# Ledger of designs, part 50: designed miniproteins, single chains, continued (3)

Each design is a single chain, and the fold is of that chain. pLDDT is the mean over its residues in the fold that is shown.

## One batch from the design tools (miniprotein)

Design m9712
Fold by ESMFold2-Fast:
Order: sequence, then C-alpha cells, then structure tokens
Structure m9712 (fold): chain A 94 residues (1-94)
Amino acid sequence: MIKPKNEKELLVAILELIREGYSQEEIAEKLGLSKETVSKYIAKIEYLTGLSREELQALPEETLEAIKNAEDPEEFLRELGAENMARLLEEAMG
C-alpha cells in the first residue's frame, strides 16, 4: 500500500479502490486513513460527479486513466458531473 502525499493522489487512490469494489473500511485500511476521512472524500467525489457509489464502481477504465492524468482531478470530476447533468437534461427533453 502506498500512502497518498497530497489531495490529488488521495482522490485518485480512493476512486481506484471504489471502482475495484472495496468497502469504506477496506479503503481506509489500504490507504492508512481514518474511516471518517475516507467517507468525506467519497462524499466529495459523489457531490462533484453527481454519481452514486454504484455508478462510480462501474466507471470505465478510460475515464479513470483520464482522471489520473488530469492536472486537477477535482476539476475533471466537476466537468464529468456537468456532462452527466447535460445527458440527463437531454434524456428528459427527448
């Protein structure tokens, strides 16, 4: 297990472990973090993307790699959320 050094590494590491199907407790153990800290970051990712935990687990490999390679992963997650909102609006309009 590699401990993240900054928020960018932490967001990516948590998202990778969510996608692999690990529980909040397992993520906390693997990253050497408190369960509370992991919970806060999961909530932040869900808020930014508008995706549920189940939808984050189903995230494509290509999307995860794009997030990992982003200069600002938080900004990338916000953009992903905007795209999801646009798709939902288009579906509602026909």
Scores: mean pLDDT 75

Design m9713
Fold by ESMFold2-Fast:
Structure m9713 (fold): chain A 108 residues (1-108)
Amino acid sequence: SEKGRQERIEELRYIEKLIKEGKYEEAFELLSKEIEEQLSQEPSLSEEEKKELFERLSEVVRESLEKGLDLAEIYERIAEALMEYEGLDKSYQKEIEEFKAKVKKAVE
């Protein structure tokens, strides 16, 4: 777990470097992979919900990079998109709230 946490921090620092260097396509690929991996580890979400949420969050990341937002601002927009997604299916509210809390802590 400690090794995994260190690898996560190093990957986030590398993504930040790519953004600062204007390598937005590479940053997008890595951020999208991170989102997909995090969603795949949420056992409470259906495969359909994971796909819909992945597509929505990937679009948020792409638009944020095109606007020149930094990594912290990208995570804030991801958190806002997750809060809005909660309103679409109240039957999965608890699972979505737990996922939102994880993303919000990454921004704070």
Scores: mean pLDDT 72

Design m9714
Fold by ESMFold2-Fast:
Structure m9714 (fold): chain A 77 residues (1-77)
Amino acid sequence: DLKKEIEKMIKIAEKLGDESLVEALKTIEKNESEENLKLFELLKDYVENVGEHEDPEVAQELLKKAAKENPIGVRAL
């Protein structure tokens, strides 16, 4: 369920205080274009793998890394 995964990522981004990432994820949810789905898939894999970590700080670093690897895509959504 795409919406549930996006909501999970938004909550993590909110905990990070990354408003730009939150807005980007909301845009992906609102507009499921092929380009947005590819960007979302990259972020989703990291968030899902990180969800099994005991340390939320590791989750935070992995999510930041994913956003950094696609800064134009994330911000230009």
Scores: mean pLDDT 61

Design m9715
Fold by ESMFold2-Fast:
Structure m9715 (fold): chain A 104 residues (1-104)
Amino acid sequence: MSSNDEILKEYEEDPSLWPDFARGLVTLILSYTDLKKITIKYGRRYRELLEIFKEEAAKMDLEVTLEEVENPPAKSSAEGDTLTLGSEGSPVEALWNAVLELIK
């Protein structure tokens, strides 16, 4: 979302804000879906952000399974309980876009 570009950039520049970002995304998932468990498919460069996301999600009773893939698609997507993080943009943008696709 272009209207959120400045907020996403702040999270991209400051990893200390990633737990707050993760809690916001988990809140969206729990508010807009009945999911108790999700799987996130990702490229290796996203590992640090996703480990923080998994930790924060567990505190909010959302089980997250992380699946590393060697050839992630260019664009983020979601299907059922599975998020796929695209290789384009930042890890923060990829995770944000995947969550938005999930809650549509």
Scores: mean pLDDT 82

Design m9716
Fold by ESMFold2-Fast:
Structure m9716 (fold): chain A 98 residues (1-98)
Amino acid sequence: SLLEEAKKLLEEISEIGREMVKASLEEQRELLREVIEKVEEFIEKYGSQLSQLILDDLKNDVDYARAVVEDPNATKMQLHLALMSLSASLIAAISALS
């Protein structure tokens, strides 16, 4: 189900987030790229089943995370905030589907 796939994605993102805590700046950047790819795949597969508000929120967070990842001056704090925003939007999606 869509709800089960969203919960699975949140668990995968949470695992990557834990790995990021101990990672170097460049490792955090690569881990955030992995999260972005997973969220984009979720949007591609299930976006049509989400409300427009939730879909727009997820897309905006992906765009922000992509901008942070591609910024050579991005700090660890900015990478972490981008991850937290994606997690929050996915939690909101799960709540709306429950």
Scores: mean pLDDT 88

Design m9717
Fold by ESMFold2-Fast:
Structure m9717 (fold): chain A 75 residues (1-75)
Amino acid sequence: GLDLDDAIKMLEETIELSKSSPEALARSLIDLGEVYFQKGDYDKAIEYYEKAAEVGTGELKERAESNIKKVKEAQ
């Protein structure tokens, strides 16, 4: 599979391209949070999920909030 560090770089580039689209930005922020969670960087995972919840609406906001709870339970 894709290396986690390569995934982070790709997602950071996608986030910069998605800043004018709240939905695309929220999806990319959730994905970046998931990569940091897989790396064991729980603080960064929560940070990106919180950003996703701030810009996302409906299901995307709910997914981000659910993922924050999962990270806190994993700590």
Scores: mean pLDDT 83

Design m9718
Fold by ESMFold2-Fast:
Parts: structure tokens; sequence; C-alpha cells
Structure m9718 (fold): chain A 96 residues (1-96)
């Protein structure tokens, strides 16, 4: 879908930034928005994301959590860790 393709491209651009520099709070917000848009799109269209998109979202969340552990409030870190767990469960479902 065009929305999933746009989200994939934005996640890939974010991953390049995260791998080459320190994450910012704005990068964490952007990732949260992209995940939120994807969830709304999936719920409305009764579709599943691609395995590639899920794996890249997992990688981006892991990098955000690693780089911003001391900068984000614990409530935001808990929300991101919860999202990471849900994405990992989805990845295993999509592999089977």
Amino acid sequence: SSIQEKILKQVEELLEKLKSGKATRKDALELGILIGVLKIYEAVNKTEPSLELVQKLIEALELILEQLEDELPESELEALRSELEELRKLEEKLKS
C-alpha cells in the first residue's frame, strides 16, 4: 500500500540518521507518529504490515531506546519498550 511504502521510506531515512548520529527527542516523536499512523491504517484497512517494515521499526526503536535512555522520561521509555514488545510479537507471527 502507498501509506505503508511512505512509512517504510520515512523509517529508512530515520534509521540512516540514527546509525550515523545521536538520536534526538524529535526523532523519538517522529517514530511514535509513524507507528501510530501505521496502526490506524492497519485497523481501518484490515491489512498487516510487511515483515521488512516491522523489522526496520524494531531496529529504529532499539536505537532510540539505547541512545535516549537517559534523556527521555521513564513513562515515554516504558511506552516505547511496550511498543517494541508488540512489534517483536508481530514479527514472529509474520515469519510463521
Scores: mean pLDDT 84

Design m9719
Fold by ESMFold2-Fast:
Structure m9719 (fold): chain A 99 residues (1-99)
Amino acid sequence: SELEELAKSLSDEEIEKIMLLLGYEAAQKRYDTEYDKLDPETQEEVEKKMAEIEEALASMPLSENEKKTLELIRERNPDLSSAAALEAVWEELLALRKK
């Protein structure tokens, strides 16, 4: 499969980058649902942390293989909002690399 070939082409560092981006997106979805329940000081801290991750991701340009892998993961997993779902994606990528 295309995802299998892409996963095999990626380095450990590239997989970590992909997982960081997916984790950011999952956190953003969580943040969007819980934001109004946070006190103002906690809201500011969450916004600061999200901005720091966003800046880190913006400083790391994605390769074509990384972009294609992210697209395929998102297509297969349209709702990546939980830690368990992220762990399942991580395990699938590692399994595909070993085939």
Scores: mean pLDDT 76

Design m9720
Fold by ESMFold2-Fast:
Structure m9720 (fold): chain A 80 residues (1-80)
Amino acid sequence: RLEGWKKFIELYHKDKELGIKILHGMIDPNADENTLEFKAIMLGKLTPEELREEMLKLVKDAGYSEKVIESFKFGMELGK
């Protein structure tokens, strides 16, 4: 549980530019296999409450626009 997400957080803090690219892929509905893997993990393995707080902090720290942040929040709400 949360192993992939923990690894991503570590990566983001070590290499912020790469982390931002991965975040963009997760937000973009036309993104590659990484987005599909993330959706599969969300559906089967992760507790939304814990993940939501961590993801929101990362998206805000990455400097995404309010509209992108809102879209991300909405996606997590659908996962409830």
Scores: mean pLDDT 55

Design m9721
Fold by ESMFold2-Fast:
Structure m9721 (fold): chain A 74 residues (1-74)
Amino acid sequence: ELKIEDDPRLTEEQKKLLDEFGKWVGEAYKKLTPEQQEELRKLLAEAFEKIDADPSKASEVINELRKKVEEILK
């Protein structure tokens, strides 16, 4: 069973970034309201679709997603 971080098109640095991001999101998710959790799920789905379409943009997509999640937490 392949996870997105196991995609052979991703570099080792991108795989590490995705793993670290997943852990950070898990911790953030515990602090969110149900409405914020729904918004985060939508943002994650959109981000993963962008990474699947162009894995070279993984770092850019993850950085943009981090900013959006930080805005939700404010």
Scores: mean pLDDT 73

Design m9722
Fold by ESMFold2-Fast:
Structure m9722 (fold): chain A 86 residues (1-86)
Amino acid sequence: MVEELLRFREELAEEVREAGEKLLNKDVATKLQKEYMEEFDKLLEEVPRKYAGKASVEETLEEIKERMEELKKELIKEAEEKARKE
């Protein structure tokens, strides 16, 4: 369980970094990866606290995974929009 979540976090953060580097540059890629990891860590604290005694561990993990996939898509879209601006 813990190893799966850490791997998921690393894989999504790397996808965000690769998109940022490919679309913009290494500095933006590093910043986007850091922002993504910080939001992931916030979600790991907020979601269990919000659902304490109300949801199972499995339900909590599923919500975290879903929300992190959505954030990845949003950050990649933002990078694509920045790449199109002159």
Scores: mean pLDDT 75

Design m9723
Fold by ESMFold2-Fast:
Structure m9723 (fold): chain A 81 residues (1-81)
Amino acid sequence: DKIEQRIRTIQHLLRVARELAERAPDVREEVEELLRKAEEYLRQAKQLKEEGKPEEEINRLLDKAEDHALQAIRLASEAIR
């Protein structure tokens, strides 16, 4: 299932961002805020999937979750350089 694969990928990105945040204390609060938003979108996407909503609606939430996770990774990575 492509949606389940996207969910797993986003969960992996969230873990990477958390690990990087430990090495970037100066931006930890901002990273945690981005991760909180990513987790909220991911939770909503999972709920829509369980309710049998269209893949297009689910993917829009996954796109938002992925964007926030990638922003968190970028922010943390820049702060440790």
Scores: mean pLDDT 87

Design m9724
Fold by ESMFold2-Fast:
Structure m9724 (fold): chain A 84 residues (1-84)
Amino acid sequence: MEERLERLRRLVEEVARLLPAALVALGFSPEEAEALAERFRAQAEGLLRKIEELSKVDPELAEERLELLEKQLEETKAYLREIV
C-alpha cells in the first residue's frame, strides 16, 4: 500500500507540473493556471489520504480505488504531454 501511495503521489506531482503550461496553451492566464494546479494537488492529496484511511478497513476496495486513480492520472499525463 505505502509503495503504491508513494508512486501515486509522484504521479500527481508529475501531472501538476504539466498543468500550468497546458492550461496556458488552452487559453488560461498563467495566474489561473498556477491556481488550478495548486487546487489539483490539494484535491489529489485529500483523495489519497482518504484512500489510505480506507485501506485500514477495506484494503481490497482501497487497492481498486488506487488502481483506477493511477489509470486516470496516467491518461491525464499523456493527454497533457500532447498539449505541451
Scores: mean pLDDT 83

Design m9725
Fold by ESMFold2-Fast:
Structure m9725 (fold): chain A 79 residues (1-79)
Amino acid sequence: MPVTVAVLTERSAAPAVAAALRAAGGTDVQITPVSPTLALVTATFASEEAARAAMARVAGLPGVHAVTLARPLKSQPIP
């Protein structure tokens, strides 16, 4: 199931975080300013395992404040 990684970072660090998420196989990478000093960087991954590996890589980058896993939506077949 596709999952979204969300990274709260300094605005100056956002391009580096976005590049790292793309290098890890992230798609739909977006940088959204949330305050004058902070940005939210989001990327979609094909699996939770791929997302967790990407989260571990970006958590060590300077200027990163928080890394979290979010699903855009969960759909289930109705029987």
Scores: mean pLDDT 77

Design m9726
Fold by ESMFold2-Fast:
Structure m9726 (fold): chain A 63 residues (1-63)
Amino acid sequence: MAAPLSEEERLEGVRHANLAIEYAQEGDWEKAEEHRELAREAMSDPLVGERLRESVEREMERL
């Protein structure tokens, strides 16, 4: 069982998720994927990680 994430760690994950979406909007898929992976690592919570992945994928598909 992973240790509970602090609010600061969760905000870091959200920051990386937002950067992934922004890079995807610019067409920089390599940086978008790098930040997506960083977001997943920061958010070691399976539920949060799954929702974040869905959100990022949805935004990338819309772009």
Scores: mean pLDDT 66

Design m9727
Fold by ESMFold2-Fast:
Structure m9727 (fold): chain A 77 residues (1-77)
Amino acid sequence: SIEPSDKDVEDLEKRIEEAKKTGSALEVAALYLELARAYLGEGNEEKAKEAYKQALDIAKQAGIPLEEVEKLASKLE
């Protein structure tokens, strides 16, 4: 299907914006990873890659291992 779950993507984007203001970098990175998984589940590999890169960049800037981001993202599922 070419029509994604608009609510799912919008909800994650809103949560990311809120987490950036008051949340931890780990939480922000995990939410971006979850957003990448949502896009990948719908077959949108390009947008999934973009969201995944955001998660990686945030984790690197905060000194957080990617394994910790992946672990938290799996629990948010």
Scores: mean pLDDT 74

Design m9728
Fold by ESMFold2-Fast:
Structure m9728 (fold): chain A 73 residues (1-73)
Amino acid sequence: LSTSERVLRIGEVLEPELEKRSDNPVATLVGVKLRLIGDELDGRDLAETVEELARQLGLPEEVIERAVEIARE
């Protein structure tokens, strides 16, 4: 998968949980996607960035694990 495809699929996994936790889930999701793309362009591991952001957002472990799996594709 390309970085764009992985970011899109990660967003799909995170969106339902962000809808429960954020007053503006769309803005939060866009911020996450921009951070993932930026960190990948800077040579950082996408899976590490996803895990860090999802934990900071307080997402469930099952959601974090799913997003990290997608980031490793």
Scores: mean pLDDT 78

Design m9729
Fold by ESMFold2-Fast:
Structure m9729 (fold): chain A 73 residues (1-73)
Amino acid sequence: SEAVELIIEALKAFAKGDYDRALELFRRAFELDPSLGPLIVELLETLALVARKKGDLETAERFEAEAERLREA
């Protein structure tokens, strides 16, 4: 699945600290396959928790906001 490949790329981008790219890839994955929405929301929330635990509150808030946006879509 192309959408699943985009999710894997998003996770890789997050691991490298490229948060803008990670968010863009998650959005593209959702647009390509909206049925993965619940999974993408859970991943965004999990990554926000990881960022928060590391003290990166700005990144945590960005990922939490994206998760909320997709949940309401």
Scores: mean pLDDT 90

Design m9730
Fold by ESMFold2-Fast:
Structure m9730 (fold): chain A 88 residues (1-88)
Amino acid sequence: KRKELEERAKKHEISIEMVLAGLKHLGIDVTRKELEAASPELIGELLAKLFEYMGNVRNEEEVKRQLEEIRKLAEEMKERYKKVLEEE
């Protein structure tokens, strides 16, 4: 039960990041807070429409790059915290 909720939260966060990156790539200005206030169903629909609209392999790679950068930033923050603990 709780693991499913946590997994859904992670998928929702990834969907928000993908929608935000996709909309910015299309020149549509939206804030993360606006997307966070939207229903998960709306986020899913927006994500699907963005993939349908892209029509160019390069747009798909840009979305993948954004997600990869977010993952790397998260790992970098974790590594930074670990290094601080080791230096003390």
Scores: mean pLDDT 60

Design m9731
Fold by ESMFold2-Fast:
Structure m9731 (fold): chain A 96 residues (1-96)
Amino acid sequence: SARSRAASLVTAALIEVAEGLYYLDQGKLEEAKRSFRAAADIVEQAATLASPEVAELYRQAAGKLREAANADTPEEMKKLADEAVKLIRQASEAEA
C-alpha cells in the first residue's frame, strides 16, 4: 500500500539522517552532507505517497535536510537535521 511504502521510505530516510549525524560526530562534513541530501530525496519521495497535510510536513523536513547539507558549521547542520527529524515524527503521528 502507499502508506506502507511511505513508512519504508521514512525509515530509510531516518537511517540516512542517523548516518549523517554520526559522520558529523566524526568531523566528516562531506559524508554528513551526502547523507542529509540522500535523506532529503527519500523524504521528498515519501511526500508523494502521503495525504496533502502530511506531504507538507515531509516537504518541510526535506527542506531542512537540504539546508543542513548546505550549512557551514556542524552545529548548524545538527540543528537543522534535528528540526527535520521532529517534522518527520509529526508527519508519522498525523498518519496514525
Scores: mean pLDDT 89

Design m9732
Fold by ESMFold2-Fast:
Structure m9732 (fold): chain A 88 residues (1-88)
Amino acid sequence: SEREQLLEAIGAVLRAIGDIIDAELLIKQGRYEEALRLAKEAKREIQERLERFRRTASQDVVDFFTRLADKLLKKIEEIIKKAEELLK
């Protein structure tokens, strides 16, 4: 159902927010390699979920997730860049 697809999309967003918080915390702790790995995995998971929702979900769910995914991916890319710079 569309409701189940929306709940799955919300769950994916919440997981990504958690991964972002954890990656930023790892950077503050000087655990840059772990932060980089987590951020890259979070990016991959969002991209894979976005592709699946585009194939299987209603347009409203796709639009909702795409809007949030764009913001989450931007934040994850900032974390990746920062972690890579700190590892130099």
Scores: mean pLDDT 88

Design m9733
Fold by ESMFold2-Fast:
Structure m9733 (fold): chain A 85 residues (1-85)
Amino acid sequence: SDLDKKLQEIVKLVNQALDLYNEGTLEGLKKALELLKKAKELVDEVIKLSLENNDRGSLQLFTILKKQLDGGIKALEEEIKELEE
């Protein structure tokens, strides 16, 4: 399904971001941030589709995931800023 494809892409992006984060370089952190932002865009699309389809289970799950991604993005942005300043 389109939902399953989006979920697989979200997982792939998050795993790639983790690998880049583990490089321990500023360039790796910046690339990880961009991948997490792309994952968040896909999560927002899944939330929209879940609302349109009255899928309460997916809506709840992806709302939680969005909150976790927002936290991770913010933490990574703060880490990058500290390394650049």
Scores: mean pLDDT 87

Design m9734
Fold by ESMFold2-Fast:
Structure m9734 (fold): chain A 90 residues (1-90)
Amino acid sequence: SEKLREALELLKEAGLRLMEAGDIHFGIAVVLQAIGLEFDLELGADEEELARELIELAKEVVKRAKEVGDEEAVELAERAIELAREALEE
């Protein structure tokens, strides 16, 4: 799904922003987990399960982005949730 690929790119960007905002360990973890999900998607993993995992990761990113005050990282992660939910409805 192009929507899941777009959502994963947004999560990687949000993770990088969290690193820049000082949440380095969590930001790195988000980027690495998003890369792992991207590999799973390319290998033909179940898109419904992947979308659910993406949504849970993105929810945690929203929470941490709010704690560091990065409004753009919040918006990126919320958009990733929206795209993953739309992919589940197709």
Scores: mean pLDDT 87

Design m9735
Fold by ESMFold2-Fast:
Structure m9735 (fold): chain A 98 residues (1-98)
Amino acid sequence: LEEEFEKEWEKWRASLTPEEQALVDRADKLAAEGKYAEAANIYFELYERTGSAIPLLRAAKLYLEAGKYNQAFVIAADTYLRTGSELARKLAGEAAAK
């Protein structure tokens, strides 16, 4: 799962405009400060802008790593239903098992 996500994340980041890259940097900084809801809002904006599930998976993964299993599950499950992403399904399963 980690390796699969990392590959998709790197590919997605390489496709971004400078403005979108700045949004990623801001979201990552907010997440590092524990401001997960604010970070998730930016990742959702990136999803709307790019059409990619990857920023939503990033948000779910950050919640999972922070021990916020319910929020991780909700985001991952919603992403799976919205996009059919197998990475989202796997993340939702991991969060649900906690």
Scores: mean pLDDT 82

Design m9736
Fold by ESMFold2-Fast:
Structure m9736 (fold): chain A 98 residues (1-98)
Amino acid sequence: METVEWTEEFRAELRAALEELMAQSDPERQAQWRRIWERMENNPLDKEELLERIRELAKELGIDESSLQTALESAEALGGRGYARLLALLEIHLEQKK
């Protein structure tokens, strides 16, 4: 299984995922994804911290353990890109609920 790490490649995939998800959004939502990116860039996460952050976001969003496990399995199949996309999706959903 591929090991995900907070590298330049992972950061590029995370940025691309955030930009893709927010591309058609209003300026307020674009500001939200910029804040998410700035927080992540200043606080890089290793694989264990990344997985814990994903679990924390899932709990805040009310995602059940079974749905989270399915999402994590899908992310693992895509490697670092999958984890980056899952993290970006959850962070955006959390910001939109605030």
Scores: mean pLDDT 67

Design m9737
Fold by ESMFold2-Fast:
Structure m9737 (fold): chain A 73 residues (1-73)
Amino acid sequence: MRYRVTVEADSPEAARRALEALFNAPGVRYTRVRFDGTRLEADVEAESPEAAQAAMDRIRAVPGVKSVRLEPV
C-alpha cells in the first residue's frame, strides 16, 4: 500500500534521524524523499497498514520530532 509520510522536526538533524528511522522500518520502503529544512516528506510503500503504523511509531520516538502524519495515496 502507498502512503505519504510528513514529518516536522525541531532541527534538520532530527529530520535526518527521522529518515533513518523510516529507512530501518521493517515492511516499509520509501520511493521518494524530500527535505525542506526541518520538514521531511516521503512517499512510501508498506506491506500492510500495521507496518505503516509501526513505522510512524518509530519516527515519533525520534528525539526532536514534533509531528508525524501518514496519509494513503
Scores: mean pLDDT 82

Design m9738
Fold by ESMFold2-Fast:
Structure m9738 (fold): chain A 96 residues (1-96)
Amino acid sequence: SESELLSSLSPEKRDLYIRIDTDLGVEVLKVTVLQQPLSELDILDLTRSIIEVYLSKDLPLSKLPGLVDLVLTEKNKPQSFREQVLHLVQELLEKH
């Protein structure tokens, strides 16, 4: 759950969280990253945890890669890193 995810994170990682938002009547999982800088390793670790929570909630899997890419774009991460994270998302979805 979101509470379990937040309680398992370090204070620095708690600034990145999952929220469920409703846009045009569709439930969309948004990954929100606060303005604090996160290392690439921290983003990878947190992405794994977020995907685990997302899968446990049976949310629409088709929306997840786009939301992750949006978060990485907002943090000005290079395309090579964004591709690495999206590859991780696809691998975790295939193992589900």
Scores: mean pLDDT 54

Design m9739
Fold by ESMFold2-Fast:
Structure m9739 (fold): chain A 79 residues (1-79)
Amino acid sequence: SLEALVQQFLAEALKRHGMTQEEVDAIIAAPVAPEEARRRLREVTLEAQRRVLDYLLRQGFAVDDAREALARMDALEAE
């Protein structure tokens, strides 16, 4: 599924940057997280999303269709 693909690429990107899920959860839950830590998490997330988008484009999906699918995944909590 697209969700599993996004999670896979995110986990790989986190591992490459030496970040654990515990560290990610701590950054999200912290009232005052270091700006650098939040910036690094954003960079890792953007890298993972870019790789998923590139994968979908290589499969022949149109850019708009691929972006819509990713947006639907991000909107699961806001449904």
Scores: mean pLDDT 69

Design m9740
Fold by ESMFold2-Fast:
Structure m9740 (fold): chain A 72 residues (1-72)
Amino acid sequence: MATPEEVRELVDAAIERAKKEKLSPLSLEVLQTGLALIARRHDREPLSREEVEELLEQAYKNALSMDKALKK
């Protein structure tokens, strides 16, 4: 299963990626909320690294979709 340190590194990487891609402030809030829910879930029921990565990618896609909708 993923260690708390691995989850933190993956979360930080997702946030850094979003900042580098210059997502809107609202899209960053959506991403941060999703990441907080993933971290909270891992605290209650330890997830594998692959499960955490899948959930992070889904949260990132949701934030990116929101950003695209806002920019249209």
Scores: mean pLDDT 77

Design m9741
Fold by ESMFold2-Fast:
Structure m9741 (fold): chain A 105 residues (1-105)
Amino acid sequence: MKPLSQLSPEERQRALEAMDKVAEAILEVARKYASPETVEDIERALKTLRANPEEVTPASVANAAIGVALDHGEEELADRIYEAAKKVVPEFKEEIDAGYERLRG
């Protein structure tokens, strides 16, 4: 996927909306299934990405949260985030799949 800086204004708005939708779905899953420490680190990572969105995609948002979950050893949480992200932004499934394989392997 192209970074926001390379998208048309219409594509940029849709990408930002998709990123916010994925972040919301991820936080809902994290607050329900994650340890408090993992929730805090996911919230921090997502806030950092939202503050500098020019090089960020919906897949980047999903993969950042998956990476945090895996770094905390919460593999089941990583799988839940992965599945939730794909349901919310199915148009980014291929990029999310590629990131998930890279982070797992």
Scores: mean pLDDT 82

Design m9742
Fold by ESMFold2-Fast:
Order: C-alpha cells, then structure tokens, then sequence
Structure m9742 (fold): chain A 74 residues (1-74)
C-alpha cells in the first residue's frame, strides 16, 4: 500500500496537481485499499474524474496524472 501511495503522489506532483487535490485523491486510493497495481490505477482514474468534476483538476492535468501513475505502477 505505501509503495502504491508514494508512486501515485509522485505522479500527481509531476502532473502539477495542487496539494489539496493530491491529498483528496490519495485518501480515495487509501480508502479503496487496492489489492493490485491494476486496481490502484482504476481507483486513480475514478478519483481524477471526480476531481475534474469538482474543479480541483483540469482534464489535461487528470490525463497527465493518470499517464504518469500508469508508468510508475508498472
């Protein structure tokens, strides 16, 4: 879990996501307790979509964050 959370946090930082939005997404990943890297990536995609709808992320930032998370979770 900690390794997944660190990789997701790094991906969000590299995508230029704000600290508040990063904390919200990381909390959603933690609450979901993903059992695999694939599940973790699915949670990140869902969380990023919610964050875009709430105005916390742009669609471009969400796409970059997902791409970077996918690379780091390989």
Amino acid sequence: MEEILKKVEEALKEAGVSEAARNAILQLVRDAQPKSKEEALEVVRGAAEVAVRLGLLSEEQARRAIEKAEEKLK
Scores: mean pLDDT 80

Design m9743
Fold by ESMFold2-Fast:
Structure m9743 (fold): chain A 68 residues (1-68)
Amino acid sequence: GPIEEAAIAELMRLTGLSREEARAVVAEVKRALQAGDEARALQILMDAGLSEEEARGLVAALKTALTE
């Protein structure tokens, strides 16, 4: 959906990952969030090159995408 596509685009902008790589990272984050593991979701994003603040923002957006 539009929130997920925006998250992919933001991840590409912040990290320089390709669209395919960013989509794979977002999919892994979504799996962690669906399992209730927000700490794992944050760690995945930080390992991809995001700051803690950037990772928290993206997690909040993707949580919204999972409920819409």
Scores: mean pLDDT 84

Design m9744
Fold by ESMFold2-Fast:
Structure m9744 (fold): chain A 77 residues (1-77)
Amino acid sequence: VDPKELEAEIELAMVRMLVGIGNILFSRGKYEEAIETYEEAIRRLEELKKKYPQYREEIEKEIEELREKIEEARRKL
């Protein structure tokens, strides 16, 4: 495996763990904290998109899903 691909997979897995934390916060009614967590995940995904252009389409899809979750959380505030 290309070392860059392995590094990308690890960094993406770390962001996905962060999204999981945001989902737990959302499920517990902590919408402000969930929004902050999702925004941090989006910031990290934007950096990964620059660093690993081969994953651009996958990352853009994940960013869009997170933006939808943020809007849902905002509606509950």
Scores: mean pLDDT 87

Design m9745
Fold by ESMFold2-Fast:
Structure m9745 (fold): chain A 74 residues (1-74)
Amino acid sequence: GHMAELEELLKKYLEGLIKTAIEQLAEEYGIKIDYKVEVLSVDEVKVELTIDGKKIVLKGTPEEVIEKVKELLS
């Protein structure tokens, strides 16, 4: 149905936004990070970060995950 198609488009859009936010934060703080983003739903994302060889997994809403990344880099 149309709703399912809109949800898939929103997932792709959110993935792009989260990737851009992480890249901007990494550049702002001068930290080199490797990351993987998986959008499970519009309200649930998983981000796997590798910082200085340490693996960190974050899960939550897009806003919660971005705030956690910001806290980790600050």
Scores: mean pLDDT 80

